# Designed miniproteins, single chains, continued (4): the designs that were tried, part 70

Each design is a single chain, and the fold is of that chain. pLDDT is the mean over its residues in the fold that is shown.

## One batch from the design tools (miniprotein)

Design m14413
Fold by ESMFold2-Fast:
Structure m14413 (fold): chain A 93 residues (1-93)
Amino acid sequence: SKFEELKKKVEELLEQIRTAIENNDLDAVRKASEQLLKIMEEAKNLPEKEVIELAKFVSDGLLELMDKATPEQRKILLETLNKIGEIVEEKLK
């Protein structure tokens, strides 16, 4: 299923963000976050229910990562969360 494929890629990218946070690698956090946004844009081709489910999964993962992030890393993750919300809103129109 396309949904399961994209969900697996999200899991891998969330893992990359966690590793980047642990390594204090701000550029790696940014790059992995940009890839998450690309996956969410691709996910717009899924049924609405699956887009919402994937967005919730990504959002929950990013919120958990924020607890361990520096203020600078947290800002990138928050900006990514906001952009995911925009993608979902566009899908609902």
Scores: mean pLDDT 87

Design m14414
Fold by ESMFold2-Fast:
Structure m14414 (fold): chain A 99 residues (1-99)
Amino acid sequence: SLSKEDLEAETLLALAVMYAGLGKRLMEQGKVDEAIETYRLAAKLAEEAVKKASGNVRKRAYQTLAEIYDLMAEAYEKAGKVEEAEKWRKLADSYRQKA
């Protein structure tokens, strides 16, 4: 059964996924800077979920965080910030390995 902390992590992950979706919509509209800010919110929610989560919930939190970091990398690349994009991709790979 899920702990209270795992249930809180599940809620944070749901919000993170919602904000990641909003960021993708902003990217489709060419609103790259707004998408980056939205992905930052998604990342913070997923990072908090990682801190609260255990077991399989933590594994999903790592996977979700890696996906958000990949989206962040794509947004920075579209903004012409190649070095920042590479840092986010490496961070995504690191968290994917933790899952």
Scores: mean pLDDT 89

Design m14415
Fold by ESMFold2-Fast:
Structure m14415 (fold): chain A 74 residues (1-74)
Amino acid sequence: DLAAAFERLKADGVELARKAGMEELVPEIVALIDELGAALLAGAPQAEIEALAARAQALLDEAVAAAKAKGVKL
């Protein structure tokens, strides 16, 4: 179930941002994952999906780096 997978990814991303102390990124994480899910379901061009996935990965990498810098165990 693709919808359930994206809801789980959204929940995991929000949890990571909160643990990293980046709660201000929660709305951006939710919006970006919702946009990626909608694009995939609508059959958007591969380049658009790749661009959205790259943005999501960059945001995740930033949250992980912030958490590690604070000594937070993920």
Scores: mean pLDDT 75

Design m14416
Fold by ESMFold2-Fast:
Structure m14416 (fold): chain A 70 residues (1-70)
Amino acid sequence: SEKLEEARKRAQEIVDELVEKGIDDPLEITKAASELIDYGRELGLSDDEIARIVSEAMQEYRKKLEEKKK
C-alpha cells in the first residue's frame, strides 16, 4: 500500500532524527510517537496499520539507539 510505504518513510525519518540527536527522554519519545500516529490518521490508515508502523518504528529506534550509545 502506498499509504503504508509513506507512513514507514515518515517513521524512518522520525527514528533517524531521534537517534541522531541522542534523544532518550520519555516525553520526547512520546511526542514523536504521537506525531507518527497523527500522520497515519491523516493518511487514512486503520488503527491496526498505525499500531504496526509505530511498533516497527519503536523496535528500530531502540536497536539504533543502543548501537549509537556505546
Scores: mean pLDDT 82

Design m14417
Fold by ESMFold2-Fast:
Structure m14417 (fold): chain A 68 residues (1-68)
Amino acid sequence: MLTKEEVIELAVKYARRLADELPQEAADLGLQRIGEVAQEFIANPETTKEEAEAALERVYDEVRAQAA
């Protein structure tokens, strides 16, 4: 079972990467989407760590592609 603490740690890792790599406007959008995904995983105790990491990485890739 993925804990709230593990979800927050993953979200922070991807949020930091977005802030470092992307323009502020794209980073702000990405941070909002990461927050939404993290909240969904916290609400669903059956979510695996692999699923959470894959979803957050997908958000990062989508935001980066949209910023290009």
Scores: mean pLDDT 78

Design m14418
Fold by ESMFold2-Fast:
Structure m14418 (fold): chain A 88 residues (1-88)
Amino acid sequence: SEKYTKVKKIVVDFFESNLKRKLSSEELNNTPTINLLKEVAKRLGYENTEANVEVIRMLLSGALKVPRTVFKDSESFITTIKNIAKIV
């Protein structure tokens, strides 16, 4: 859907900008969302603690205007993007 494509672009662009690299197909389809959030936190100079991951969720949540609870730890990144697209 158009909504999914727009949300995917915004979310992927956020992660790629903060990681300073492109995401692989493996990272999009198979990597748990928490692993990417931890990598962003580490790149920004935070320790990869639950509290610091919550800061990244808060920033993304604010930018996308979605609840932080959409960023579930064990769900694949693509599943998280699909869930965001359902509620924006």
Scores: mean pLDDT 79

Design m14419
Fold by ESMFold2-Fast:
Structure m14419 (fold): chain A 73 residues (1-73)
Amino acid sequence: AMAQAQQLIDNAAAATKRILLEEGASPEEAERYAQRVKDALQQAADAGKSLDELKILAVKETNRAIEEVERRK
């Protein structure tokens, strides 16, 4: 269960970084947003959120990061 949560968290962070780099974010900015997504998901996992809840949160946090980068363009 925890191993699956960790893989989901790592995959969400990596996907966020990739998308933001494709959207023209700097490597440093993309890493900061990816870390924010990772931290939010890790906190939720540590609080006992289910894998399904983590999947929903991953989508929400990734979309929030994309919107913030788009807003700065």
Scores: mean pLDDT 84

Design m14420
Fold by ESMFold2-Fast:
Structure m14420 (fold): chain A 117 residues (1-117)
Amino acid sequence: SRLAEAAQGIADALEELLAASKDLDAAGRAAARAQVEFYRRIAAGDLKELVLAELKKKYSEEGVAKKLEDVEKEAEELAKKKEVQEELKKKEPKLAEEAEKLLEEIRKEIEELKKKE
């Protein structure tokens, strides 16, 4: 799918950015690795990761403090629902466009880092 190809591209570009980023501390490197794993799972067709990301954004915008484990369980349960799967398929072209834009931004950051060396 177009979204899976864009997600794979983002994961690959983030690994290149991580390799080029000499000044990242341990926390920054861990956060970057978590993003790589997230996009690898989306590329593999794990719809639960898309639901999880949307729930995290929703709870952040609502100012609701929830435990990560509770949000992950909610995402797993929602991802099993046919209605949620059909809505995700409907949103896939928009998510693919957003992922493609993010990939272009990451590639620009890599180019700027390489220009400094």
Scores: mean pLDDT 78

Design m14421
Fold by ESMFold2-Fast:
Structure m14421 (fold): chain A 90 residues (1-90)
Amino acid sequence: SEIDKKKEAILENVDIQIQRLEELAKSLPERYKAKVKELVAQLEKLKKEFEEKYPSLSEEEKKKALEEFIKQVDEIQDKISDILEEYIES
């Protein structure tokens, strides 16, 4: 279905973001590295919980769950951006 294709594309994008953040974390001072790793772990948990829930949902519930997942991912990414800004300004 159309929604399942969107789900797969979003999950692939989240995986790419996690990989990029793990690579970025390698070059950060230990304090900032620990904070980024904690937020990456939160992204991985959100992804896993979403993937486990998704197959049992109706089409309407899938759309709502996907919108909520995107919002939660965006909130974590905003926190990562704040950490990186703190590092740059330090």
Scores: mean pLDDT 88

Design m14422
Fold by ESMFold2-Fast:
Structure m14422 (fold): chain A 65 residues (1-65)
Amino acid sequence: MEDINKAVVRIVMATLKTLGIAELEEKDDTFVVTLKSESEKDRKEAEELLKLAEKNTGVKIEVKK
């Protein structure tokens, strides 16, 4: 179950990276995401998506701006 939850988070992160919205760094059991988009709308939507992913998977996600 934990591996599946991490896989879901990795897919979300890969999508955000492909769109140029965020950079991903994995540290032990925590995912660190740095928001890079100059668009406030994109940053807010990404932050809400990441918060929802953390809540639904239980995987720790740290968002940096």
Scores: mean pLDDT 76

Design m14423
Fold by ESMFold2-Fast:
Structure m14423 (fold): chain A 78 residues (1-78)
Amino acid sequence: SLADEILAAAPAARPFLGQPPRVRVVEYKSKEELEKAIKEASQGADTLRVIEADSFSEAVAAARQARPGEALLVVLKK
């Protein structure tokens, strides 16, 4: 899938200390589907960061910004 391709292009560095980042990538289809994705991505995380990307390259760059222990949702718009 496109989300899998974005994640493959942005491998997360695994630091010795801390948990790996939890990165999810979704394509924007509707506000309701986005709200559901936000709820699912926030499960088990103290903080969720949401980044909107207008292109594949922006989505890859956003995923690469993920910090250890962070929950990050990248929303790809058309």
Scores: mean pLDDT 72

Design m14424
Fold by ESMFold2-Fast:
Structure m14424 (fold): chain A 76 residues (1-76)
Amino acid sequence: SEEDKKEYEKLKTLSKGEIQQLKAQRDREFLKRSLELVEKYKNGEITKEQYLEDMRKLQEESKRFDELIEKALKEN
């Protein structure tokens, strides 16, 4: 997507240390969002179907970001 191109271009301007720091921050954000989804499901705020769909989307988003980070680290 255009957003991914922009994100990747931004990552190419960062040092390896800055990229690693950004990865650590995003990993914490994804963990927090994952835990929030688990809590909503356990509290009955969302259906099992909604939980599974939202979790799949979150995991895909996380994997996509990890791929961008890994690619940027290999190029720098």
Scores: mean pLDDT 83

Design m14425
Fold by ESMFold2-Fast:
Order: structure tokens, then C-alpha cells, then sequence
Structure m14425 (fold): chain A 104 residues (1-104)
């Protein structure tokens, strides 16, 4: 069941976010981790709905808004916080790749 596999990936994503959130007390790092989680979940919901060009356009716009937000806040992060965010962003990319494979 494709829906069950995607729900499992969403749960893994939430678990990874919770794990990394527990490793930092920085409000800016916590906000960026939570925003990355929210955006990734929205991308997954869009992909579940359709893989049409219109959905891809929505994903690109959502990604651009997030990247702009990340760029604005990235210089305020310590190297340790940047590493934490980079680990999560790497994980979100792997999850999206798996969702795309399931939906193809």
C-alpha cells in the first residue's frame, strides 16, 4: 500500500526532527528545523496528491521560499547548529527521493 509506506516515511521524518531538536537549545536552530519539517511534509502531501507539472511548480515555489528563509538565518547559526540543520536537510532529501520512487 503506497499510502502506508508514505505515512511510515512521514513518521520517520518527524522522529528524526524530534531527535535533532533534542540536541539543541538554540531558538533559531529549533525554528529552522521545525520549518524544514513543515515544508518537507507539505512537499510530500503535494506529491501524494499528484505528480503533475502544476504540483511540481508548487513544490518549486515552496522550496524557493524555504531556501530564502534558510539563507537569511544561516549566518546566525554556529558551526554546530549548521551541521545539525545540514544533517536534517540531507535526511529530508532522502525521504523525498523515496516518496518519488513510491509515487512513480
Amino acid sequence: NKKEKIEELKEKLKEKAAELLAQTTSPVAQELLQKALEVTLEIIELLEKSTSPEVFQEILELTKKFVDYLDENWPSLTPEEQKLLAQFLSFTTEVIEEVLEIMS
Scores: mean pLDDT 86

Design m14426
Fold by ESMFold2-Fast:
Structure m14426 (fold): chain A 87 residues (1-87)
Amino acid sequence: ALEEAARRYAELVGEAAAKEFGEEKREEARERALERARALEALVGPEGATAILRLATRVVEAALAGASEEELQALLDELAAVLRAAL
C-alpha cells in the first residue's frame, strides 16, 4: 500500500516536472519524490504517510488536469487536515 502510493506519487511528480521543465527533469524529480516519501514514512509512520501521499497524488493529478484554484484549495485544505492529524 505505502510502496504503491509512493510510486504513484513519484511518477506524477516526474510527469509534472517533465511538463514544466522538460523531459530531462522527469527522473530527477521522480527520485527526489521517492526520497521524500521515505522521509515522510519515518516521521508519521506507514499509515500516515500513505494517507498523505494519496492526497498529495490527488493534488498533482488535479493540477495536471487543469483544476480550478478553488478545487486545488479544497484538496490542499484536506491535505493540511491530514498533516495536522498525523503530527
Scores: mean pLDDT 82

Design m14427
Fold by ESMFold2-Fast:
Structure m14427 (fold): chain A 72 residues (1-72)
Amino acid sequence: SPAVKLQVQILLYQGVIGSIEFLIKQYEEKIKKSKDAAKVAKYQQIIDELRAERDRLQGRVAELQAQLQALQ
């Protein structure tokens, strides 16, 4: 059914978002442990890219949730 397909897609995107959030936390810990300004800058760039991707996927989840709500 269309509702089941939307629910599966939402769960898959939520799983990916969780993985991105975990990876952000790992890079934040690397920043705390680093004394190298160049490495800190590189880790911050990676975090910024990961946050942008997370925000994009969160937007997709919101769209899918709105579509699911419209079916109810």
Scores: mean pLDDT 90

Design m14428
Fold by ESMFold2-Fast:
Structure m14428 (fold): chain A 100 residues (1-100)
Amino acid sequence: MLVRITVTGKLSPAAASMIADAALQAGALKVELYDEKGNLIGVFTPATSLRDIVDAVLPYKSIGKIEAIVPREHAERAAEAMKRAAKFAGDEAEVEIEEL
């Protein structure tokens, strides 16, 4: 069973990169980043490095949404890692969890 973890806010490129990387390190199979208008910025997998994520988001002023697809067994760990990354970055973010 898969879970979607959604982080929404007005995220800096640095915050978005850290949140996406945290999700992938915690067992996410896929992370999708969207701008404030809802346009897809990029799709990242466990093979993606933090540098590749940073390079993808640097052209954007802010990131509006991050969606992580995680196996149910890793969902709690991934959600906690994403929340910690958001708090560390200092950006205000809302985190929602949905079973797929």
Scores: mean pLDDT 83

Design m14429
Fold by ESMFold2-Fast:
Structure m14429 (fold): chain A 82 residues (1-82)
Amino acid sequence: MEEIKEYLKKELDLDDETAEKMAELTKGLDKETLDKLVELLKNNAPISEIESLTPNGKEIRKIYVDHEIEKGVELLREVVLG
């Protein structure tokens, strides 16, 4: 779990909290499947391809997309509020 968390944090540029949630959902996946999942997330692959790798694929993608949106919102808040 700890190793998966650090891997996801580095590969997907996640904060600790988001990386921990994704590590929980990806526990039990082998390294090859994790690498493929990371590739699919980075390349905005169809949800069906992500779901084919893991039953939690939809939830994992939602967490990743929500985190990307939150980073975008943070940048917008900086521009709007100071």
Scores: mean pLDDT 76

Design m14430
Fold by ESMFold2-Fast:
Structure m14430 (fold): chain A 70 residues (1-70)
Amino acid sequence: MDGIDRIQDAVRIAADRVPISPSTATDILRTIRNGRQNNLSQQTLLDRIVDILRNNGHFDAARTVQDSVS
C-alpha cells in the first residue's frame, strides 16, 4: 500500500468523524493530488495536510489525521 493512500484514508476517517469545511476539504484533496504527482513522502504530505487543517482552525481534525497515521 502506498504511503499516500494511507494519508488519504486517514483524511477520510477524520472527515467522517470531525467537521471539516468544504473549502479546507478541497485544499486537502488538491494537496494529496499534488503529493502523488510529485512523489512526496508520507511524512511530508501528512505535515502539509496537518498544517492546512490547523491554519483553518480544524485542530480536532488535524489531531485525528495524525493519530490515524501514527
Scores: mean pLDDT 81

Design m14431
Fold by ESMFold2-Fast:
Structure m14431 (fold): chain A 84 residues (1-84)
Amino acid sequence: DYLEKFKKILDLDGDGEITDKELYIVAEELGFDKDKDGVLTDEELEAFLKYLDKDGDGVISLEELEKFVKELEESGLVEKILAK
């Protein structure tokens, strides 16, 4: 499951929890919540998962996920995700 792998790597506070708020902030900052209604549709979520699947094989590898997390760190989005 792509989301479970993503959540495990995005457990940035190390408590084993990733909030819906954190996931939403990431998706919105990356522009996947196109209508900005505060709800991720199945289509927007699929687009987000396809963004993570860099080689288009229908599987998100650990390396692809690590690259994505590093891109978030480099862009400063990690600080926004951790902000309450």
Scores: mean pLDDT 57

Design m14432
Fold by ESMFold2-Fast:
Structure m14432 (fold): chain A 71 residues (1-71)
Amino acid sequence: HMTEAELDFSHLTPEEFALLVEILRDTVESKGGRVEILGPGRVRVSAPLSEVELTNLIVAATLRAIGDLIE
């Protein structure tokens, strides 16, 4: 079963959003999932994970993106 989450990152710049999407895509696809861009600052994430697992993965990917941006 695939768990889906729709996320709003409209507060990010286009460059920040693009980096976050790339990191999310790599991480989610490594778990057999997918990431779809729905519009500026909006994504849908699907993965064969529980809601808790998917949320933790999204948080981890977001923290990684922030780390990459501040180097």
Scores: mean pLDDT 79

Design m14433
Fold by ESMFold2-Fast:
Structure m14433 (fold): chain A 65 residues (1-65)
Amino acid sequence: SEAEKTRKLLEILFQAKNLPTLEDAEALIQKELQRGVISQKTADQMLTLLKSERKIEEDRAKAAG
């Protein structure tokens, strides 16, 4: 279903966001792309978002500590 697809996309995105490096996040996204879980366009969009999220994640961690 559409809901299942959306949920999987969000799970991939949040897992990638929590990885220590952008390279690790890219590897996860490439794995899901090769499995046919996401499209190339979706993978590219996720990588763009993750680059932005790196700064937000650092700022959030500092604010929380």
Scores: mean pLDDT 77

Design m14434
Fold by ESMFold2-Fast:
Structure m14434 (fold): chain A 87 residues (1-87)
Amino acid sequence: MTTEELGEQVQADIDAFFAPKGTVKVARTEKGGRISLDGLPIGGIEGEVADTTVPGVKTVQEALDVARRAALSPDSRVTIDPRYAGP
């Protein structure tokens, strides 16, 4: 790790800290729900869901919590795209 690369990483972390917080939307479909973060589809919910929109989400874990709250059944399966499944 070079001093220049460390400087770029610090700047990226600062920019990310002051970036607009994401909006999570759970939209009802015929077979469940679609989970999106700032319009980007990140996953889905199987079973009955309530249309839900939560601004100011900072992490994928908070997005998952929104998805779980939007699910009308505790047995509803929440699936996250593998690219976003890690904390």
Scores: mean pLDDT 66

Design m14435
Fold by ESMFold2-Fast:
Formats: sequence, structure tokens, C-alpha cells
Structure m14435 (fold): chain A 92 residues (1-92)
Amino acid sequence: KKKEIEELEELIKKALEHIKKNKDKVSVSVYAAANLLVAASTVETTDGKSIEELKKEVEEAKKKFEETKTILDAARLVEVASKLKYALKKEL
């Protein structure tokens, strides 16, 4: 539903803001790796995964990001949340 998409958009926004705010606190290679994951999130794909599988991956990535607060875990969250958002929009 529309509310699930809005929640994913807010989650993606917060993760992207975290990456941007912490750019100067990490090595160039770590920041580059995070940007590569974010770039992958712009590809409109489900990777052949079901909405149920993508929901599980988002919850796992969200939990890991909340525990670690790293930019790589934030970038992974952006990637999987974007795939779930695409899957949900495709079902509308």
C-alpha cells in the first residue's frame, strides 16, 4: 500500500543523510563502497526476489544499521529498501 512505500522512502532518506553526514569520518575506499551500493539501488530490479523475501532483507538490513551505525550498513539498507519499494510500486 501507499503507506508502506512512504515508510520505505523515509527510511531511504534517513540512511542517505547518515552516509552524507559521516563522509569525513571514514576512509575514501569505505565511502566509495557505500556509494557503489547506493548506485546499485537506482537499478529498478527485484533480483527475482518475492516481496516477502525483500521485506525480510529490509528488516535484517535495518536492524544491522541500527546496531552498527556504519555507512556501509546504511548503504545496504538503501539498496534493499529501494528494491522493495520498486516491487511494491510494480504491484500498484
Scores: mean pLDDT 80

Design m14436
Fold by ESMFold2-Fast:
Structure m14436 (fold): chain A 115 residues (1-115)
Amino acid sequence: SPEQVQEALSFMESIIRILDKIIEWLRAQNAPQEVIDFIEEKRKKIIELLNEVKKDPSTIISKLQEVKNIIDEVLGKLVDLENKEKDLKLQMQLGAYAVGLAAIGVSLQKFIEKL
């Protein structure tokens, strides 16, 4: 429905904003450039997927599934950083972002199943 398309677009925009905050924080902490570049590329891909859904709403399920896969990939990178981190405060913040993305991924999967 048009309402489900609007909810999906709003959800994707919220994910983009969350990735922006994670990227900004990682840059402030001088995180490895490889990880920052990876998340920025994934953020760019979500923007492309959002624009594809706007042009053709019939692609919504397939594009949201791609967004879910991207969330899982970013989650994996944050968990890898957390496991290598020796500073407790940085480790706790990485863990908080990882838990947040995992919860978003679960919510997105449930939303896809209702479409």
Scores: mean pLDDT 89

Design m14437
Fold by ESMFold2-Fast:
Structure m14437 (fold): chain A 93 residues (1-93)
Amino acid sequence: SKVKILKVITDKEEIQKVLDILREHFPDFPEIDVNEIKAVVFAESDSLNVYELGREVAKELGLQFFDAVIANKELAEKLGIKPGTLVVLAREK
């Protein structure tokens, strides 16, 4: 399946903002050191295989997959993206 990358965030301050929003939105979201994350990627696909899509996105960037979520309406509004956007966290290999 072809995944479409919409945005790649590599700035540490922007990554931290995304991590803070994810932590506030998901009660069980782990505390992640911003230095562990090399990129946050916003992507779209017609597939619902979140982790498979997240791994493909990380691979296209030459990075290791860390985690992924699909933005519901509330999370999408907080992140300034469209509902149904895949949010991928990627780290160094």
Scores: mean pLDDT 84

Design m14438
Fold by ESMFold2-Fast:
Structure m14438 (fold): chain A 68 residues (1-68)
Amino acid sequence: GAAAEREAELLAEMERLQREAVRAILAGDYDTFLALARRIAEILRELGREEHAERVVASAEALKAQYG
């Protein structure tokens, strides 16, 4: 149904953003990495994974603070 189709769409978008986040890290672009992590967190919140979303943002902010 529509809910399952929306979940599949969100998961596919999240996988795309995760691949871009890896490329940003490899390029040393921690600003882009954090922006992508925040977008992934928005998708996780839409999927009802609020705690996972908070952890993703916190990890990205810590990585930017350490290496950016």
Scores: mean pLDDT 88

Design m14439
Fold by ESMFold2-Fast:
Structure m14439 (fold): chain A 55 residues (1-55)
Amino acid sequence: SDADLQRLRDRIAALRAQIAAGRATGSLSPLEIQFLEGMIALLEGVLAWLERKEA
């Protein structure tokens, strides 16, 4: 549904903001940033798959 796609986009945006804040404050280690980037890549893959299915 459009609501599920929007929630997924919002989640990706929140994770990007979390990385940006962590980089700015130094509160995230390189390993933690790598893990969060990996989560974003997985979620972007799911979003792309869902958008193809709705096309």
Scores: mean pLDDT 84

Design m14440
Fold by ESMFold2-Fast:
Structure m14440 (fold): chain A 89 residues (1-89)
Amino acid sequence: DAAELAERARAAGLALVNAYKRAEEAGFDLEEVEERLHEIAADLGIEVDPKEKLTKEQIAEMLRRAADVLEERGEPEAVVEALREVAEE
């Protein structure tokens, strides 16, 4: 179901937004975090189009890869955790 996959992608986006908000509340530099996340997403080829037909498993795998890369680059734990939570369901 394309609508369900789009909602899943939006949920992943909301998890990312919530991770940013948690990082902001913790006093992290959000401008730097935002720039790094944008670069990592581009490097991984992660572009979520609401019309894109992705399986739940593919979305979860992309989120896990993004979380792993963010963790290796030393990005805030709140962002990494939120992505992994969405990926694990």
Scores: mean pLDDT 55

Design m14441
Fold by ESMFold2-Fast:
Structure m14441 (fold): chain A 77 residues (1-77)
Amino acid sequence: SVAEEVAKAAELAEQILTAPAEERPALVAQLGELARHPDPRVRAAAVAAYRYIVANSGFLGLPREATAELELAVAAQ
């Protein structure tokens, strides 16, 4: 359901902030898939989750390659 996918975006944000660096690319990739979802509410939730991650982790907390991939997915909306 849309509600489940929206909740997943929020859960992924918390997981990315607390996960070991090695696990973060896979989690960011999952968030990127939600940013490409056919439902605009799910895409909005993924964008909100990404903004929350950036606000709380800064540049140093995330692999730039995975972060750039998510930004491209959002831009392609």
Scores: mean pLDDT 73

Design m14442
Fold by ESMFold2-Fast:
Structure m14442 (fold): chain A 94 residues (1-94)
Amino acid sequence: MKLPKAGPLLRADYERERAALPTAPMSKRAVDILRRVAETPEDRALVEAAEANYKKWEEENKGVDPNDPKLVRREIASDILATGYALLREMLRA
């Protein structure tokens, strides 16, 4: 029988989401989620890249209405991406 935790689909999804992290839209919450699941130096480098993207966006968007639908959608998307990556990470660890 196949090993679900080592399944090719789980690994492919994990690697796809991991590759998207450095360039994906990031929120403070998304960065914090990524930081909590970072175990290796490579993982920490991805978190630092995501945090740099978030800080750059925050500086460029100072004074923008936080209730703007585009900003809310961006934060939701980044939170979903970070949570999905964290769940895939835990599934592959088991």
Scores: mean pLDDT 70

Design m14443
Fold by ESMFold2-Fast:
Structure m14443 (fold): chain A 70 residues (1-70)
Amino acid sequence: SKKRIEKAKKEMEEVVKEAAKLGDLKVVELAKDEIGKVNEVYKEGSEEETAKEMEKAAENVKKALEESKK
């Protein structure tokens, strides 16, 4: 669903903004890689596949930011 993609995208944008503010370039780079993967799925797959991949990407990036704060 488009709403699911938008929600996950906003979550990821917030995490990237926080990581950048903290100078955590590793998390920012991870987010760029995950977004690239989502874009590849979008070109080859359906909106539903894109939503799932975007949700996974947001979760992965959130986890990485939490780990970086250790």
Scores: mean pLDDT 79

Design m14444
Fold by ESMFold2-Fast:
Formats: structure tokens, C-alpha cells, sequence
Structure m14444 (fold): chain A 61 residues (1-61)
């Protein structure tokens, strides 16, 4: 989605905790939409969510 692309760009330009959390939340909502529709969650979405969650863990330490 355009919103995820914009949030990903914001995180790439400024890898702050705030931008990482915003991106993580948007990815989680997108994943939930696929689940509710009975669709398979795309692999890129699962991988991106893992990457962002790992970055959040790094930033809070």
C-alpha cells in the first residue's frame, strides 16, 4: 500500500524508534487484513515485519 511505502521511506531516511514503531504498526494492520480475508500473508510482509521488530528491539536496548 502507498501508506506502507511512505512509512518505509520515512524509516529509511530517519531510522528512529518513532518511525520504526509506525512502520511496525502499519505492517501488522496489513497482515491482519490478509488474515481476515482468508488470504495467505505475503512472504515479503512477514519478512519486513520481522526486520522492523528486530530493529525496534535494537533501538530500545
Amino acid sequence: SQQIQELEQAFLENPSLENAVKLSEALGVEELKHIVLGEEVPQWLLEKAKEVDAEIERLIQ
Scores: mean pLDDT 83

Design m14445
Fold by ESMFold2-Fast:
Structure m14445 (fold): chain A 93 residues (1-93)
Amino acid sequence: LTPEEQERFDLEVELGLLEIQLAVSKLAYERAKKKGNKDELKQVAEDYKRIAERFRELAERAESLGYHDLATQAREVADEAEKLSKEAEKDAK
């Protein structure tokens, strides 16, 4: 791999790992909603918020390195995670 190929690969791996983390949190959210457990819903809201922050950071790094496609993908998933965080926080009330 060239240095540029390695850099892009590292970002793609990090993006993929964060997407897996988001998928796991979505399963936890569905479980918490089914149970009506407010503490679990609050925890899911915090998890989504943290995931969104990590996607935002990844998007900024990708953008600064010129990987605009990866930055756009990361921003889209961050927006989704932020929306889910607000929904879970509302469900926790």
Scores: mean pLDDT 89

Design m14446
Fold by ESMFold2-Fast:
Structure m14446 (fold): chain A 97 residues (1-97)
Amino acid sequence: SELEELEKELEEKKKKNDKLGEADVLAKIAKVYLEKGDFEKAKKYLTEALKLYAKELGIDDERTVNLREALVYLDKYMKTKKKEDLEKAKEYLEKAL
């Protein structure tokens, strides 16, 4: 499955200490969970990816900013259940990738 392939890629990035590659794979795993409607797992993986992007690229890097916005809108959606908040979360995640 796509998740099994991404989990194997994540392990490989960790073994090579490829922190940017690790962050990218974590964001892709979050996208898969978001598409499946598993918002708790999507938030967990987005949070982990954001920490790595912020550390490796800086807090003001466009990818870091877009991933942070994706997390903000996902958090908002989990509270509001408004479709527009989920659509914005997906849009910002695509911009970060």
Scores: mean pLDDT 89

Design m14447
Fold by ESMFold2-Fast:
Structure m14447 (fold): chain A 83 residues (1-83)
Amino acid sequence: SAMEERRERVITVALALVSQGSVPLEDAVRRALEASDAEVEEARRFLEEIREIAAKLGKLEEFEAQVEGARKKILEYLDEKGL
């Protein structure tokens, strides 16, 4: 649905912003809600690039666990705020 697509876009951008470092979850979600299609694509590309780097360094499992943890926190925040 359009609501699920919107939510996934927010999660993708917020995850990329948190992964870039020093961005609080609340600020990452706020910025992600206003993200353009170009910014969503940039966020997807960034996450794919850092995943590939983690794989080459033998840290893929650790990276995927960190991403899953961050995704869960973003989802919990969205649910709490009714977003």
Scores: mean pLDDT 84

